# Designed miniproteins, single chains, part 73

Each design is a single chain, and the fold is of that chain. pLDDT is the mean over its residues in the fold that is shown.

## One batch from the design tools (miniprotein)

Design m2691
Fold by ESMFold2-Fast:
Structure m2691 (fold): chain A 76 residues (1-76)
Amino acid sequence: KVKELEEKIKEILEEIKKLLEEMKAFEGNREEVSRLTAELLRKIGELIDLELELAKLEKKPLSEIFKRLKKLAEEL
């Protein structure tokens, strides 16, 4: 189910990017940043699970997961 996992990963990545943008927009609002951080952590967990499952099915190296997460971190 590679295509289905890739689509789910794409959706989660878009959600993570949106959360990161919202966190920047609410800088200085501790309550909102805390809430958004909790949501971001949940989405990152989901992303890791999906990337691990995709790597298992496609036999891709785990370093690819790290590269994708690093790109998201660059948006902070």
Scores: mean pLDDT 74

Design m2692
Fold by ESMFold2-Fast:
Structure m2692 (fold): chain A 73 residues (1-73)
Amino acid sequence: ELVDKAIEAVKAGNYDEAIKLLEEAIRHYRDDPAVVEGLRKALEAVKAGNRDEAIKILESIREYLKLQEELAA
């Protein structure tokens, strides 16, 4: 949910909203170091105005989370 919302905010050009969502996601996924590292890289990309890089990183995180959900089932 948070990662999907962050992707949509970046795509819409709502970088302030994307930053807030990414900070919230970092707190939410604090126990997953790989997700936190990816989210921090996405946050830096958003702050730098690098939309394409931010989207690529967030989509990679989304795929990782989907795979983890499938493996947990």
Scores: mean pLDDT 82

Design m2693
Fold by ESMFold2-Fast:
Structure m2693 (fold): chain A 75 residues (1-75)
Amino acid sequence: MELLEEAKRKEEEAKKNLELLKKYNEKSRELDEKGTKEDIMKGAEYGALAVGYATTAVVNRNEAEKLLKKAKELE
């Protein structure tokens, strides 16, 4: 049942990207709190990375849900 295996992989990717989202949001916040120009610029870069991870997590979660529904419909 390859659909369930693909769904599991997509769920794992979504979880991984949510962890990265949280990690980079925390790094961004810490740098903003330091308040130097260089730290603020680095914080902005980490914030942009966090947005990318959030988008990837949503896409993978939605794809996993579609695969799970399709697997249930075929059985």
Scores: mean pLDDT 82

Design m2694
Fold by ESMFold2-Fast:
Structure m2694 (fold): chain A 63 residues (1-63)
Amino acid sequence: MTLSVKEQQEVLKSLGFYDGEVDGVYDEEFKEAVKKFQTFAGLADDGVADAATQAALNRLLAA
Protein backbone atom coordinates (compact mmCIF):
# COMPACT_ATOMS: atom_id res chain seq x y z
CA MET A 1 0.00 0.00 0.00
CA THR A 2 1.15 3.56 -0.73
CA LEU A 3 1.32 6.30 1.91
CA SER A 4 -1.12 9.22 1.72
CA VAL A 5 0.31 12.78 1.49
CA LYS A 6 -0.61 13.28 5.17
CA GLU A 7 1.20 10.05 6.20
CA GLN A 8 4.24 11.11 4.13
CA GLN A 9 4.22 14.53 5.84
CA GLU A 10 4.16 12.84 9.29
CA VAL A 11 7.07 10.55 8.36
CA LEU A 12 9.18 13.35 6.83
CA LYS A 13 8.49 15.58 9.86
CA SER A 14 9.58 12.77 12.21
CA LEU A 15 12.81 12.38 10.19
CA GLY A 16 13.48 16.15 10.26
CA PHE A 17 12.97 16.83 6.54
CA TYR A 18 9.61 18.63 6.85
CA ASP A 19 8.68 21.50 9.20
CA GLY A 20 5.28 22.37 7.73
CA GLU A 21 1.75 21.47 8.83
CA VAL A 22 0.50 17.89 8.45
CA ASP A 23 -2.57 18.89 6.39
CA GLY A 24 -2.51 16.41 3.49
CA VAL A 25 -1.83 19.17 0.95
CA TYR A 26 0.89 18.66 -1.69
CA ASP A 27 2.49 22.13 -1.49
CA GLU A 28 5.96 23.51 -2.34
CA GLU A 29 7.30 22.96 1.21
CA PHE A 30 6.24 19.29 1.12
CA LYS A 31 7.76 18.92 -2.38
CA GLU A 32 11.09 20.30 -1.11
CA ALA A 33 10.94 17.90 1.87
CA VAL A 34 10.41 14.97 -0.54
CA LYS A 35 13.39 16.18 -2.64
CA LYS A 36 15.63 16.37 0.46
CA PHE A 37 14.61 12.86 1.48
CA GLN A 38 15.17 11.53 -2.08
CA THR A 39 18.70 13.01 -2.08
CA PHE A 40 19.36 11.45 1.35
CA ALA A 41 18.04 8.04 0.17
CA GLY A 42 20.05 8.14 -3.10
CA LEU A 43 16.98 8.50 -5.32
CA ALA A 44 16.20 10.96 -8.12
CA ASP A 45 15.19 14.24 -6.42
CA ASP A 46 12.16 15.13 -8.56
CA GLY A 47 9.90 15.87 -5.56
CA VAL A 48 7.39 13.19 -6.59
CA ALA A 49 6.71 10.63 -3.87
CA ASP A 50 6.63 7.61 -6.19
CA ALA A 51 6.71 3.92 -5.16
CA ALA A 52 10.51 3.93 -4.73
CA THR A 53 10.39 7.01 -2.46
CA GLN A 54 7.56 5.47 -0.39
CA ALA A 55 9.44 2.15 -0.14
CA ALA A 56 12.51 4.03 1.16
CA LEU A 57 10.36 5.85 3.77
CA ASN A 58 8.81 2.55 4.93
CA ARG A 59 12.27 0.92 5.12
CA LEU A 60 13.56 3.65 7.46
CA LEU A 61 10.46 3.31 9.69
CA ALA A 62 10.91 -0.50 9.85
CA ALA A 63 14.64 -0.30 10.74
Scores: mean pLDDT 76

Design m2695
Fold by ESMFold2-Fast:
Structure m2695 (fold): chain A 74 residues (1-74)
Amino acid sequence: SAAAAMSEAQKRLRELLERRREALRNGDEAAYDEAVREIAELYREETGDEAAAEEVERALLAHREEELEVFEKT
């Protein structure tokens, strides 16, 4: 059912958001990029909206550069 699929997607998203947060905290660029890729893929799979998924990925990758710059340059 749609409810079961949404529950699974919500669990996966929660896990990916935690991985992204941990990667940011640790300055792990590779782990951050991997989490972002999986978030965008999950969004693409669940919504079927390729353009929206690409926008999410682009925004999160740009955010990574801004956030890591704060830590790396210090």
Scores: mean pLDDT 71

Design m2696
Fold by ESMFold2-Fast:
Structure m2696 (fold): chain A 75 residues (1-75)
Amino acid sequence: MAYAVLVRGLSKEEAEELAKELRAQGYNATVVHGEEYGVLVSGLSEEEAKKLAEELRKQGYEAEVGPISEILRSL
């Protein structure tokens, strides 16, 4: 099953910069927006999603991990 990482609570500029950095690393990263901006990284294995979320949390981001269907439902 495909997993995803969602980073929440970003400004527009922060979301654009993070998405560019993740795309440069080969991730499928997309800026998402509603009440706030965020970055969605999709097409991951469970292990890849957990590792990426841990790295982003170390950088101070609020990153959540889950199956893509659950993450999309939370948007």
Scores: mean pLDDT 82

Design m2697
Fold by ESMFold2-Fast:
Structure m2697 (fold): chain A 69 residues (1-69)
Amino acid sequence: SEEARRLAEESRELARKNGGVIPAPSPEVAEATRAVAEELRRIGDGVDEALRLLRAGGSREEAAELARA
């Protein structure tokens, strides 16, 4: 998370130095985009672990039946 913010800050600084030509993307938008990406990664990791537990527990078949309903 902190690393993502630092990357967003570097991106906005590069955009500022080069983006002076055309609409430099708002630093806030760049930061928001990075924050959203990181949040999605966290969610994805949790979902992946849940899927692993379901498959290990054999409850995958039950989940598939419910999905068909």
Scores: mean pLDDT 60

Design m2698
Fold by ESMFold2-Fast:
Structure m2698 (fold): chain A 96 residues (1-96)
Amino acid sequence: MKTKLANLSVALALTAVGAILEVEMGRDPQPAADAVRGLADEIASLLEKAGLTEYAKRVRELGDRLAQAILDGNTEEAKRAAQELIRVTDEAIEKI
């Protein structure tokens, strides 16, 4: 489980960076927003199985905020949400 969560955290970070670049290039943000939500939901589900229910809730909330910032073309908010989401995910992994 810890290895799978670490791999998903890396995938989320790379997806967030790619999403911000696509938004800055004026491309359709929907696929990137959908990918971020999917990864955040998978991470949250694994955290819930580990008994980290409050971290799972926070990951979902931050995933939604990141996806919305991507859809809105708000790159500064997307960067802030991505940094916080990665930080919270890594903190949760350390508790497993």
Scores: mean pLDDT 84

Design m2699
Fold by ESMFold2-Fast:
Structure m2699 (fold): chain A 63 residues (1-63)
Amino acid sequence: AEEEAEERFLATLTPEELEELIKELEKLLEKLKNQPETEKNKEAIKILEERIEKLKEKLEKLK
């Protein structure tokens, strides 16, 4: 359900908007990696890395 909504949203983004979103998420990932390593922080990093990977795959399909 939530994954389906996210994929639908991503399909509406232009390549430019998608690149900007990836850039913002990469900045957030850098910020999280600079914080003390806790289990919650590690989970957040993993989720964010997975999201960035999916967004990059979407961007490649559009180019």
Scores: mean pLDDT 75

Design m2700
Fold by ESMFold2-Fast:
Structure m2700 (fold): chain A 75 residues (1-75)
Amino acid sequence: EVEEYRKKAEEYLEKANELGRKAEELLEKAREYEKKGDKEKAEELRKKAKELIMEEARYTVEAMLYISKALAAER
């Protein structure tokens, strides 16, 4: 049970990390478009990055819940 919760937490953290990397890539592209004067494209990319950051936060919360369950099961 404890090991299952730890594995689940690790899976969610891996998904969160992947989403975070994708968001960072979109933010970098947004900066490039802003520097070139394409404000509209930069805003589109920032909006997509924000959506990924929100998804990352959801996976991080789920990971924390599984970590909490693992800690509770150890007691």
Scores: mean pLDDT 84

Design m2701
Fold by ESMFold2-Fast:
Structure m2701 (fold): chain A 98 residues (1-98)
Amino acid sequence: MLSPIEQIVEEFIKGIKELFEKLERGEISKEEFLKKAEELIEETAEKLSEYLSEDIVEEFKDSLLLLVRQAIDGRLTTEQTVEAIRRVAEEALKLEAE
């Protein structure tokens, strides 16, 4: 069974992948993608705040916002963005465990 934190992160990854797919199909604009991604990041941060310290949650949130911005600017592929999100989550979990 995945931990609650792992479940929250996987749910976020699923949501962000769906937004990338809609963007690639032209179903949403880059502006709509960014707004929906920022909303998803805020919801994810609120859920994580039950399990992680405020400082770790804020660092996680800032990192996700940066990754989403880099992806929309064409600096990262969808696959690279997902991989980077997983790394940010692993780092946040390690910081909380220390």
Scores: mean pLDDT 81

Design m2702
Fold by ESMFold2-Fast:
Structure m2702 (fold): chain A 72 residues (1-72)
Amino acid sequence: SMNAERAAAALRGMADAVGAGDIEAWERYAQQLEQLDLPPEARRLIVQGAWAAGQGDRARAEALLRQAAEVA
């Protein structure tokens, strides 16, 4: 669906932003995701990814957000 395609694109953008340390891009994509319907599995992965990013584990955050894009 168009919603799933938009969610996957935003999640990949968020993963790229975390890999680059781009906080402004991360915040823009996170705001876009708030406007989209996401399956519970994707939401759990996003929460885990955001927590990993907060802990400074960018590689784990990137992987989790890319996984979220696959299930969105």
Scores: mean pLDDT 85

Design m2703
Fold by ESMFold2-Fast:
Formats: sequence, C-alpha cells, structure tokens
Structure m2703 (fold): chain A 127 residues (1-127)
Amino acid sequence: AEEEARELLKKGVEAYKNGKYDEAIKLFQEAIEKASGLLRGRALHLLGRAYFKKGDYDTAIKYYEEAAKIFRKENPLLAADALSNLAVAYVKKGEYDKAIETAQEALRLLPTHPNARDALKLAEEKK
C-alpha cells in the first residue's frame, strides 16, 4: 500500500540521517516496490542520495535521472532538486559538460537553487 511506502521512506530517511546508508538503501528499495507517481520519484531521489553518500556516483546518477524524469512531468520544484543533485554527481565524476547542462536545466526551473548554482560554478572552474 502507499501508506507502507511512506512508512518505509520515513524509516529510510532516519537511517540516512544516522549515516546508515546500506540500511537506508534497503528501505528505499522496498518503498519503490510499493510506491507510484511522485512517491516513487521521491524514493528514487532518496535512493540516489544514499548511493552518492557511499561514493557510488554512477548508481546515484542512474536514480537521479529516473527521479528527474518522473518529476519533470508532475512537479518542477522536485525536478529542480533531483537535477541539482544529478549535476553535483556529474561534477564528482569529472563530467563537467553534463554537469553544466544539467545545472542550467535545474536553474531554469528554480533560479535560486543553491546546489545547482554551486555545481555550475565548480564545473566551469574545473574545465
């Protein structure tokens, strides 16, 4: 049920806040199995963030892209958040052109997004 997905996300977020990234990943994966629409997008975004914290930028990018695809259709502000994290992940991988393009998309949706602005600056400086 969608309520089960929300409870799993809450538990996963608490695990994430406590640095228990493997536990958070398991909980977010279970939430994805029970979630649809925006809730599934949120679970995918959080899953990407957990992989990012583990230094697995390739897996983080995959889940950020999936989340952004859902959010672009439903909620531009959530899309800006997912795209901003995607841009930061591209910076971490040294894929600066992709980071710039992704951060610019995020800033078109939310011009004041701090992470998107920082990702743009870092990507331009490291080119």
Scores: mean pLDDT 89

Design m2704
Fold by ESMFold2-Fast:
Structure m2704 (fold): chain A 110 residues (1-110)
Amino acid sequence: DGTPVVTQSPASVEAVEGGSATITATTSSAAASVDWYKSRPGEDAELLISNFSTLQSAPSRFSGSGSGTTFTLTITDLKLEDTALYVQRATGADGGVSLGEGSLLTVLAA
């Protein structure tokens, strides 16, 4: 179909407080836009980044990059509260929307 399929890697990653983490997502076809969400158990999903790289509720430690079919979420100066499931939402040129399975980030105390 015309809706891109989102694949995220890694599925799970551990990093230390004060370090950095990178999550990559690929789409099966070019995305017209991508958004990044943060999800925690018992909470509504938080929109971190919209339109590939525009910061929404995220602090400047978060950045989005990429175009076409490969996209990256980078988090620097990791905090324990960054422990969450990170999900990419991709929109195709036809307006179809797809969600990745998510990448679980676990931040360990330094």
Scores: mean pLDDT 84

Design m2705
Fold by ESMFold2-Fast:
Order: structure tokens, then sequence, then C-alpha cells
Structure m2705 (fold): chain A 56 residues (1-56)
């Protein structure tokens, strides 16, 4: 999970060809799952507040 969470956060914050708006096109349950995983990574100190904000 940590690698997927970091890859997601990096893709959101530093995507060279896209932006985090792609998350808004996910089904509600998938979006909630992704945000929850990012929140857990943040609680573990693996994400910065900026990365979490970009995902929201």
Amino acid sequence: MSDAERDLAAAIQGSPSGDPSFLRHLPEEELRRRVEELRRAYARGELTPDQLTAAA
C-alpha cells in the first residue's frame, strides 16, 4: 500500500502530463478509498499536507 500511496500522491502533485482533476471522475467509492489510503499514509508520516490537499 505505501508504494501505491506514494505513487498516487506523486502523480497528483507532480504529474507532468495531467492534474489531480482525474480523481473527480472516479466513482464515489473509489474516490473515498483513494482519499482514505492517502489519509492513512499522511498519519504514518509518508505524505505532506500539500500532497493530501492535492488529493482532496
Scores: mean pLDDT 59

Design m2706
Fold by ESMFold2-Fast:
Structure m2706 (fold): chain A 56 residues (1-56)
Amino acid sequence: SLEELSEEEEKVAKELIELIEKGASGEEVAEYAKSKGYTPEEGADLAFLLKLKEEE
């Protein structure tokens, strides 16, 4: 679905994508998501939604 992210969710998603692009480990990405109050799965969903939104 084409769902709009909040400003806060979009910022977290962008930072997660940036970490992945820099070659951060899965543990580092998970730790970052948890530091922002998200589970690793929720963080992955946010990054996926932002990518989907920007590619459409």
Scores: mean pLDDT 71

Design m2707
Fold by ESMFold2-Fast:
Structure m2707 (fold): chain A 79 residues (1-79)
Amino acid sequence: NVKQAEFLEKQGERAIKIGEEKEKEGDYKTAAQYYFSAATLYEKAADLYRESGDEEKAEKARKKAEEARKKAEELLKKA
């Protein structure tokens, strides 16, 4: 369901914005949690895009998940 995948991407974007604010506040542990949440949301969106036959959107969502996870791991090292 493409609409559901788009909804999950928007939720992931919101999680990243909260994570950015927490990082700005120096709360690296909470920031990392929000980036991990974004990664999970993007992974679910990628799965839904793949099920809908939209391989290009699935790949883009998967890459967003990888970047969010990498950022979360980086933040945990600062915590």
Scores: mean pLDDT 88

Design m2708
Fold by ESMFold2-Fast:
Structure m2708 (fold): chain A 70 residues (1-70)
Amino acid sequence: SRPIDVEAAVKHAEELTKQGKYEEAASALEMAIKLQPDSAELWEKLSEVYEKLGDKKKAEEYKKKAEKLK
């Protein structure tokens, strides 16, 4: 189900970020977003990952996307 898919994607991305694999975490979240583009949580996590990557422009863009979905 979609809620389980989102939870699994978020957990996977969080594990990758704990390992410092921010680019891989972003890719995993981007794939999940393709499946569920209306999930505010996925866009929020993607924003956080891009903040860690130093891409403040993308981080802010994805944060705004998440806010519009809430």
Scores: mean pLDDT 80

Design m2709
Fold by ESMFold2-Fast:
Structure m2709 (fold): chain A 79 residues (1-79)
Amino acid sequence: MITRLRIVAEKDGEVVAEFEIDLRTGRVRNLLTGEELPPGAEIDFRAIAEKAGGPVTLRVELLDEEGNVVARGEQVIEP
C-alpha cells in the first residue's frame, strides 16, 4: 500500500527543499526544517524556486508502508 509521498527540490545539485506527505492523513512535513503543515496545506514550489534563484527540479517518490520506493517522477518548476 502506498502510504507516503516524498518530494525533493534541487537546484544545481543542492537540495533546497524536502517534503514528506502522509497520504493517510494529508499531513505535510518539511524535512529540512522539521516544520509540520496541517492537512490540506499547499506547498508553494514557485516561491521555493524564487528563493533558490531559478528553476528547481522536483523529484517525487511514492513509498509503501515499509519505505520502499514504488514509483518515481520528475518535474521542473520555474520561479
Scores: mean pLDDT 81

Design m2711
Fold by ESMFold2-Fast:
Formats: sequence, C-alpha cells, structure tokens
Structure m2711 (fold): chain A 76 residues (1-76)
Amino acid sequence: SPAEEHVARADRAEAAGNYKEAGIHYMQAAATYLERGDYEKAAEYVERAAKFFEQSGDTELAEGYRKLAEELRKRA
C-alpha cells in the first residue's frame, strides 16, 4: 500500500541518519491514513514524524505536529 511504501522509505532514511527525510516520509504515511479515516494510525505516524523533525532541529514543525497528533487522537 502507499502507506507501507512511505514507512519503508522513512525506515531507510532513519537507518542512514537522514532524520528530516524520515519525518517527511512518516508524514506521507500519516496523510494516507487520514484519507482512509484512520485517525489513530495517522496520529501514530504524525508523532513519529515530530520526533524526527525534533532530531533534525526543526523544533517549530515538531511542536505543530505533536499538537496535530493530539487533535487526531481526540477524533479516533
């Protein structure tokens, strides 16, 4: 599935130390779950993305995505 492909790309980016790229691919996975109405899975991948954006120094982006994950969980 598209979500599984995005997760695989994120895992490869993480293994290579490319944290920002890993965050981007996890966000693409989250978007795919949102399109399916799977708010719980979307929130999970948004949180993973936020962690990697934090590691890459994108603190504002990480804060925004943590808040988004919280809102998505309220809808699950």
Scores: mean pLDDT 87

Design m2712
Fold by ESMFold2-Fast:
Structure m2712 (fold): chain A 99 residues (1-99)
Amino acid sequence: MDNVIPAGPATILRDVEVRVVDADTGEATFTFTAPESDKPLDLEVMVWDGVRVLYNEVLKDVEPGKEYTLTLTLPNIAAAGVPAGTHRVDVYLIPLERL
């Protein structure tokens, strides 16, 4: 029920390593600096594997300019080759305006 609009350009983290936790579950850990703003902002985190969105969450009241480290649990990452290597995903960090 929150009407949110993108407040600026997305930050894109490419080729983020996904650690396999089990047969279809992965874990991604990454560090980013929150976009500059004159107020706390909401930040949409979207994880994309090149074909689909694996994860989508809105972080509330993110402090602008502050460094964050996130660990995300990613479901349904199962693919041929997972046991032989590390999956990689792109993470989109989208600042949101509040209406």
Scores: mean pLDDT 69

Design m2713
Fold by ESMFold2-Fast:
Structure m2713 (fold): chain A 85 residues (1-85)
Amino acid sequence: SLQEILSRLIGLALAALGHIHEGDLEGAVEDLERAAELAEENGMTEAAEYFRKAAEAARAGDVEKAKEYLLKGLKAADKEIEEKE
């Protein structure tokens, strides 16, 4: 279900935040790219774009932007699931 996909996206986002807090930005990029792929495969285009932007920010070392885009990605995914019920 889309709710199960949202749960998986939340898990990947938490993993990415954990990696960011540990200073493992490459690990965070991997988690965020996986979140973007999962969102895209399930038609959550806006969420996928935000997770890709978060990964790019993490790769550039911009931790604040990475966290901002990650949260926007989760918000977009939640909204899209509400639209699809």
Scores: mean pLDDT 84

Design m2714
Fold by ESMFold2-Fast:
Structure m2714 (fold): chain A 60 residues (1-60)
Amino acid sequence: MSPEELLELLNSELSEEKIEKLLEILEKYPYSPMGLVAKDYLLSLNDPELEEKVREILEK
């Protein structure tokens, strides 16, 4: 995924598909700039279930 595609995804309407794509980016590139942006966005939603999923990905 290009940085431009990531920005378009972040600016899209909130949906299950958007959340799944962001989680996939974080899992694939957890310590990359793209992964960090995906993590920050996911955590900004203040969803406890989503926060737990992010934690599980980063602790593997």
Scores: mean pLDDT 78

Design m2715
Fold by ESMFold2-Fast:
Structure m2715 (fold): chain A 91 residues (1-91)
Amino acid sequence: MTVTQSPASATVPVGGSVTLTCSASGATVESYLWLRQLPGSDELVFVAKSTSPTFTLTNLRPEDTATYYCAALPKNSLKLYFGPGTTVTVV
């Protein structure tokens, strides 16, 4: 399975919003997990789980600046497939 994310990066004003999209090919997806990695951290923090390939961040603040990863769970699979990440910068 191949997982891609769009946009690759986004710069958003304080109080703004951005929609992240996850695209998976090679299998049917059961659910999408969204994880956040803060700058300078190796920790991935769970943010959301959805059956939708899109995730919208709203009312953004400078502390929301992070790389957001999509992980797709295929049907009848116990393995997560990660996308390359979307870097969100709030200014």
Scores: mean pLDDT 84

Design m2716
Fold by ESMFold2-Fast:
Structure m2716 (fold): chain A 96 residues (1-96)
Amino acid sequence: MAREIADLVVKALEEKGYVDEATFVAMAYGIALASGDEKEAVRTTAELAVRIAKRSGDPELKKAVLEALKQGSEIARKNGDEETAKILEEYAKELE
């Protein structure tokens, strides 16, 4: 689940041409997972992706990251992880 959500966010960045940023987010996810729990790793992924999207000023990237976070929230909810779903929804709202 957590890795599936992270992969969605990383793919959104890569597909919009933000390859270096995608690599950075993937590395940050791995470090957070190694030093904490899956929830913190997902939070780190969402926070960084939102920051990158906001700083880019690219409306297509903002839309792609927003869609990835919404999909991730649904994956978390279907797996019974309401806390992770709420984290993703909160970060998604920052891009609306």
Scores: mean pLDDT 86

Design m2717
Fold by ESMFold2-Fast:
Structure m2717 (fold): chain A 58 residues (1-58)
Amino acid sequence: LSEEQKKALSEAGKKALSLNDEERAKALKEAAAKLGLPEPEGKTGEEATLSVNRLIAP
């Protein structure tokens, strides 16, 4: 992943933290799709956030 893609996902995740669980999951899936990344796994916003962090972690 490029640094720009990692930053965009991290910022989307931070913004989503203020949303409810359902909106957070939707926002993270949309951000990943917009960047051409695989859909984050998990039904809940918490699980989706963990999946995104796993993708951008070293």
Scores: mean pLDDT 68

Design m2718
Fold by ESMFold2-Fast:
Structure m2718 (fold): chain A 95 residues (1-95)
Amino acid sequence: AAANARLRRLAEELHQAVEDALKDPSKYPEAAERVRRIADELQRLADEYAGKNPELASTARALAEVARQIADALEEAYKTGKPLPLEVELPDLPL
């Protein structure tokens, strides 16, 4: 229950960080740093639960990879001035 709650919280924080960034492209570098921090927390959750709950750990690791890709895309969009693609595929959360 607690681990699932942490995973859901981090997923919600990731969504909110992306939505906030899209409202102000001048803040993409700050949003990228926030998203990278969320990715680090997701990776830590995956590492903590790898032996205890492999399914949750796998989901957290996949979400961490998506978060890293979003952060890279935000930084690239800021540097190039190109619009950010809005398509983010999230893995299903374990219940």
Scores: mean pLDDT 77

Design m2719
Fold by ESMFold2-Fast:
Structure m2719 (fold): chain A 68 residues (1-68)
Amino acid sequence: MLSDEEIYERAWEVFRRTYEEARAQGLSPLQALLLGMKAARDVLEEEGLSEDQIALFLQRIAERFAAE
């Protein structure tokens, strides 16, 4: 079983990869962000996290992205 931090880092990597791929395909920053957030959410849902935990982890991803 993955730890919460391992799940978070997996979701972050999926977010980042999806964002970079969407940007490389010519999508706007907003479109790439929305696709990345959806991909990260799908990972968190597959790991069986509650809706509250998903919301917290997506907030952490958004804050990390804004800091870069």
Scores: mean pLDDT 85

Design m2720
Fold by ESMFold2-Fast:
Structure m2720 (fold): chain A 67 residues (1-67)
Amino acid sequence: MKEIERKATILLVAGRIALAATFLDPESAEVAIELYKEAIELFQQAGDSEGVELARKYLEEAERLLK
């Protein structure tokens, strides 16, 4: 499932970029959270446990920043 892994990685990177933009627009943190959740689902479908752990860590970071 290399296409799913590719998409998950792209979503993870996009989420990090959105998180970096949080100081410009607080809603960017919400976008990052959504992207990380999608990345987690795709990594789970691909069987990439390391990707799931990484995405969950970034999700926690984004959620702490937003709240």
Scores: mean pLDDT 77

Design m2721
Fold by ESMFold2-Fast:
Structure m2721 (fold): chain A 82 residues (1-82)
Amino acid sequence: MSLAEKARELLRKGVEAAAKGDLEKAIELLERARELAREAGDLETEAEALGLLATIYKKQGDEEKAKELAEEAAELAKKAAA
């Protein structure tokens, strides 16, 4: 499994954890997905992981962290689309 493939698998598992209400597990998995996507140069997966993290932090009431992550995700998504 390549770093990009592992990042996508961790992203999928993070989404599943969030859907089940396990936000702590979701954050752990999505942070790892973000890290591996960054190492792999997979801008699309990195942006998606950051966007999901922003949504989770907003649900937890961390508006500042959510905003920072959402802005970073938007910039990476724009770069990936170019």
Scores: mean pLDDT 85

Design m2722
Fold by ESMFold2-Fast:
Structure m2722 (fold): chain A 93 residues (1-93)
Amino acid sequence: MKKLEEGKKNFEKGLKAYSQGNYEEAIDYFKKAIELFKDVDPEGLVTALLALGNAYEKLGKYDEAISYYREALKIDPDNEVAKKRLEEAEKKK
């Protein structure tokens, strides 16, 4: 219960940092959200993994982005957003 609330708080801080162009700070917050969501919120975990991958793409770190999109697909194999982002990231490396 508390982990879910702390996860959401860290995810929101990550989104704020991302919107301000602070991608390294966003990555730190999204990683914290992932650790908090890991065993309590599979949907939040997938969403945080996709956000983390997107932040790595903004830094030109396509191999890291691809790794996180694949991790999201391991949890949710039918996630169309993850599939599309993976294909787009693979074309850029």
Scores: mean pLDDT 87

Design m2723
Fold by ESMFold2-Fast:
Structure m2723 (fold): chain A 68 residues (1-68)
Amino acid sequence: SDEEIVEGFKTFLEQLAADLRARGFSKEQIVEVIENALKWELSHIENEELKKKIEEVARELIEEIRAE
């Protein structure tokens, strides 16, 4: 379902951010990687509502990382 895809992507991005942080990447580098992952994901999605939800998940995580 769309909900499972959104939740899976959120979990993936959170794990990716944690892994990059553990490897010593800067906040700016982590945000860049997340933005690139988002662009790649959106390029393969046809459903407009799903795209919006995926963008929202990435935006919220990027805001959290920048606020650290």
Scores: mean pLDDT 87

Design m2724
Fold by ESMFold2-Fast:
Structure m2724 (fold): chain A 65 residues (1-65)
Amino acid sequence: SQEEILEKAKEELKELADKYAKGEISLEELNEKAAKILGEAKEKGLTEEQLRELTEYFFKKLNEH
């Protein structure tokens, strides 16, 4: 379902933000992996509203560190 795709993408983005905050990945790798996660979510059928929610969630997680 779209709900499951959204929740999976949120978890992947949260883990990615956590790795970046810990210095485990570079900014370049962060951007590359985030783009891949968002692109895959779009291809799997998330709506524009859900993609916006996902992007807002990602920036929120980045700003929590």
Scores: mean pLDDT 84

Design m2726
Fold by ESMFold2-Fast:
Structure m2726 (fold): chain A 61 residues (1-61)
Amino acid sequence: MEEEIDREVRRAIADIYLALGKWAEEQGDLEGALEMYRKAIEIDPDNEAARKALKEVEEKL
């Protein structure tokens, strides 16, 4: 599997964007957090943590 390696790479990249989004929220940058979570979902659409975080930030804006 090359497809499985691709999935692991996408998951890792999505986790980086998720972490950046969490950091942006801690700084009070809700718009920056929204953008980071959106990028995480674009890379890994199955990332439930990113989807949940995106919805929570949308509710705060």
Scores: mean pLDDT 80

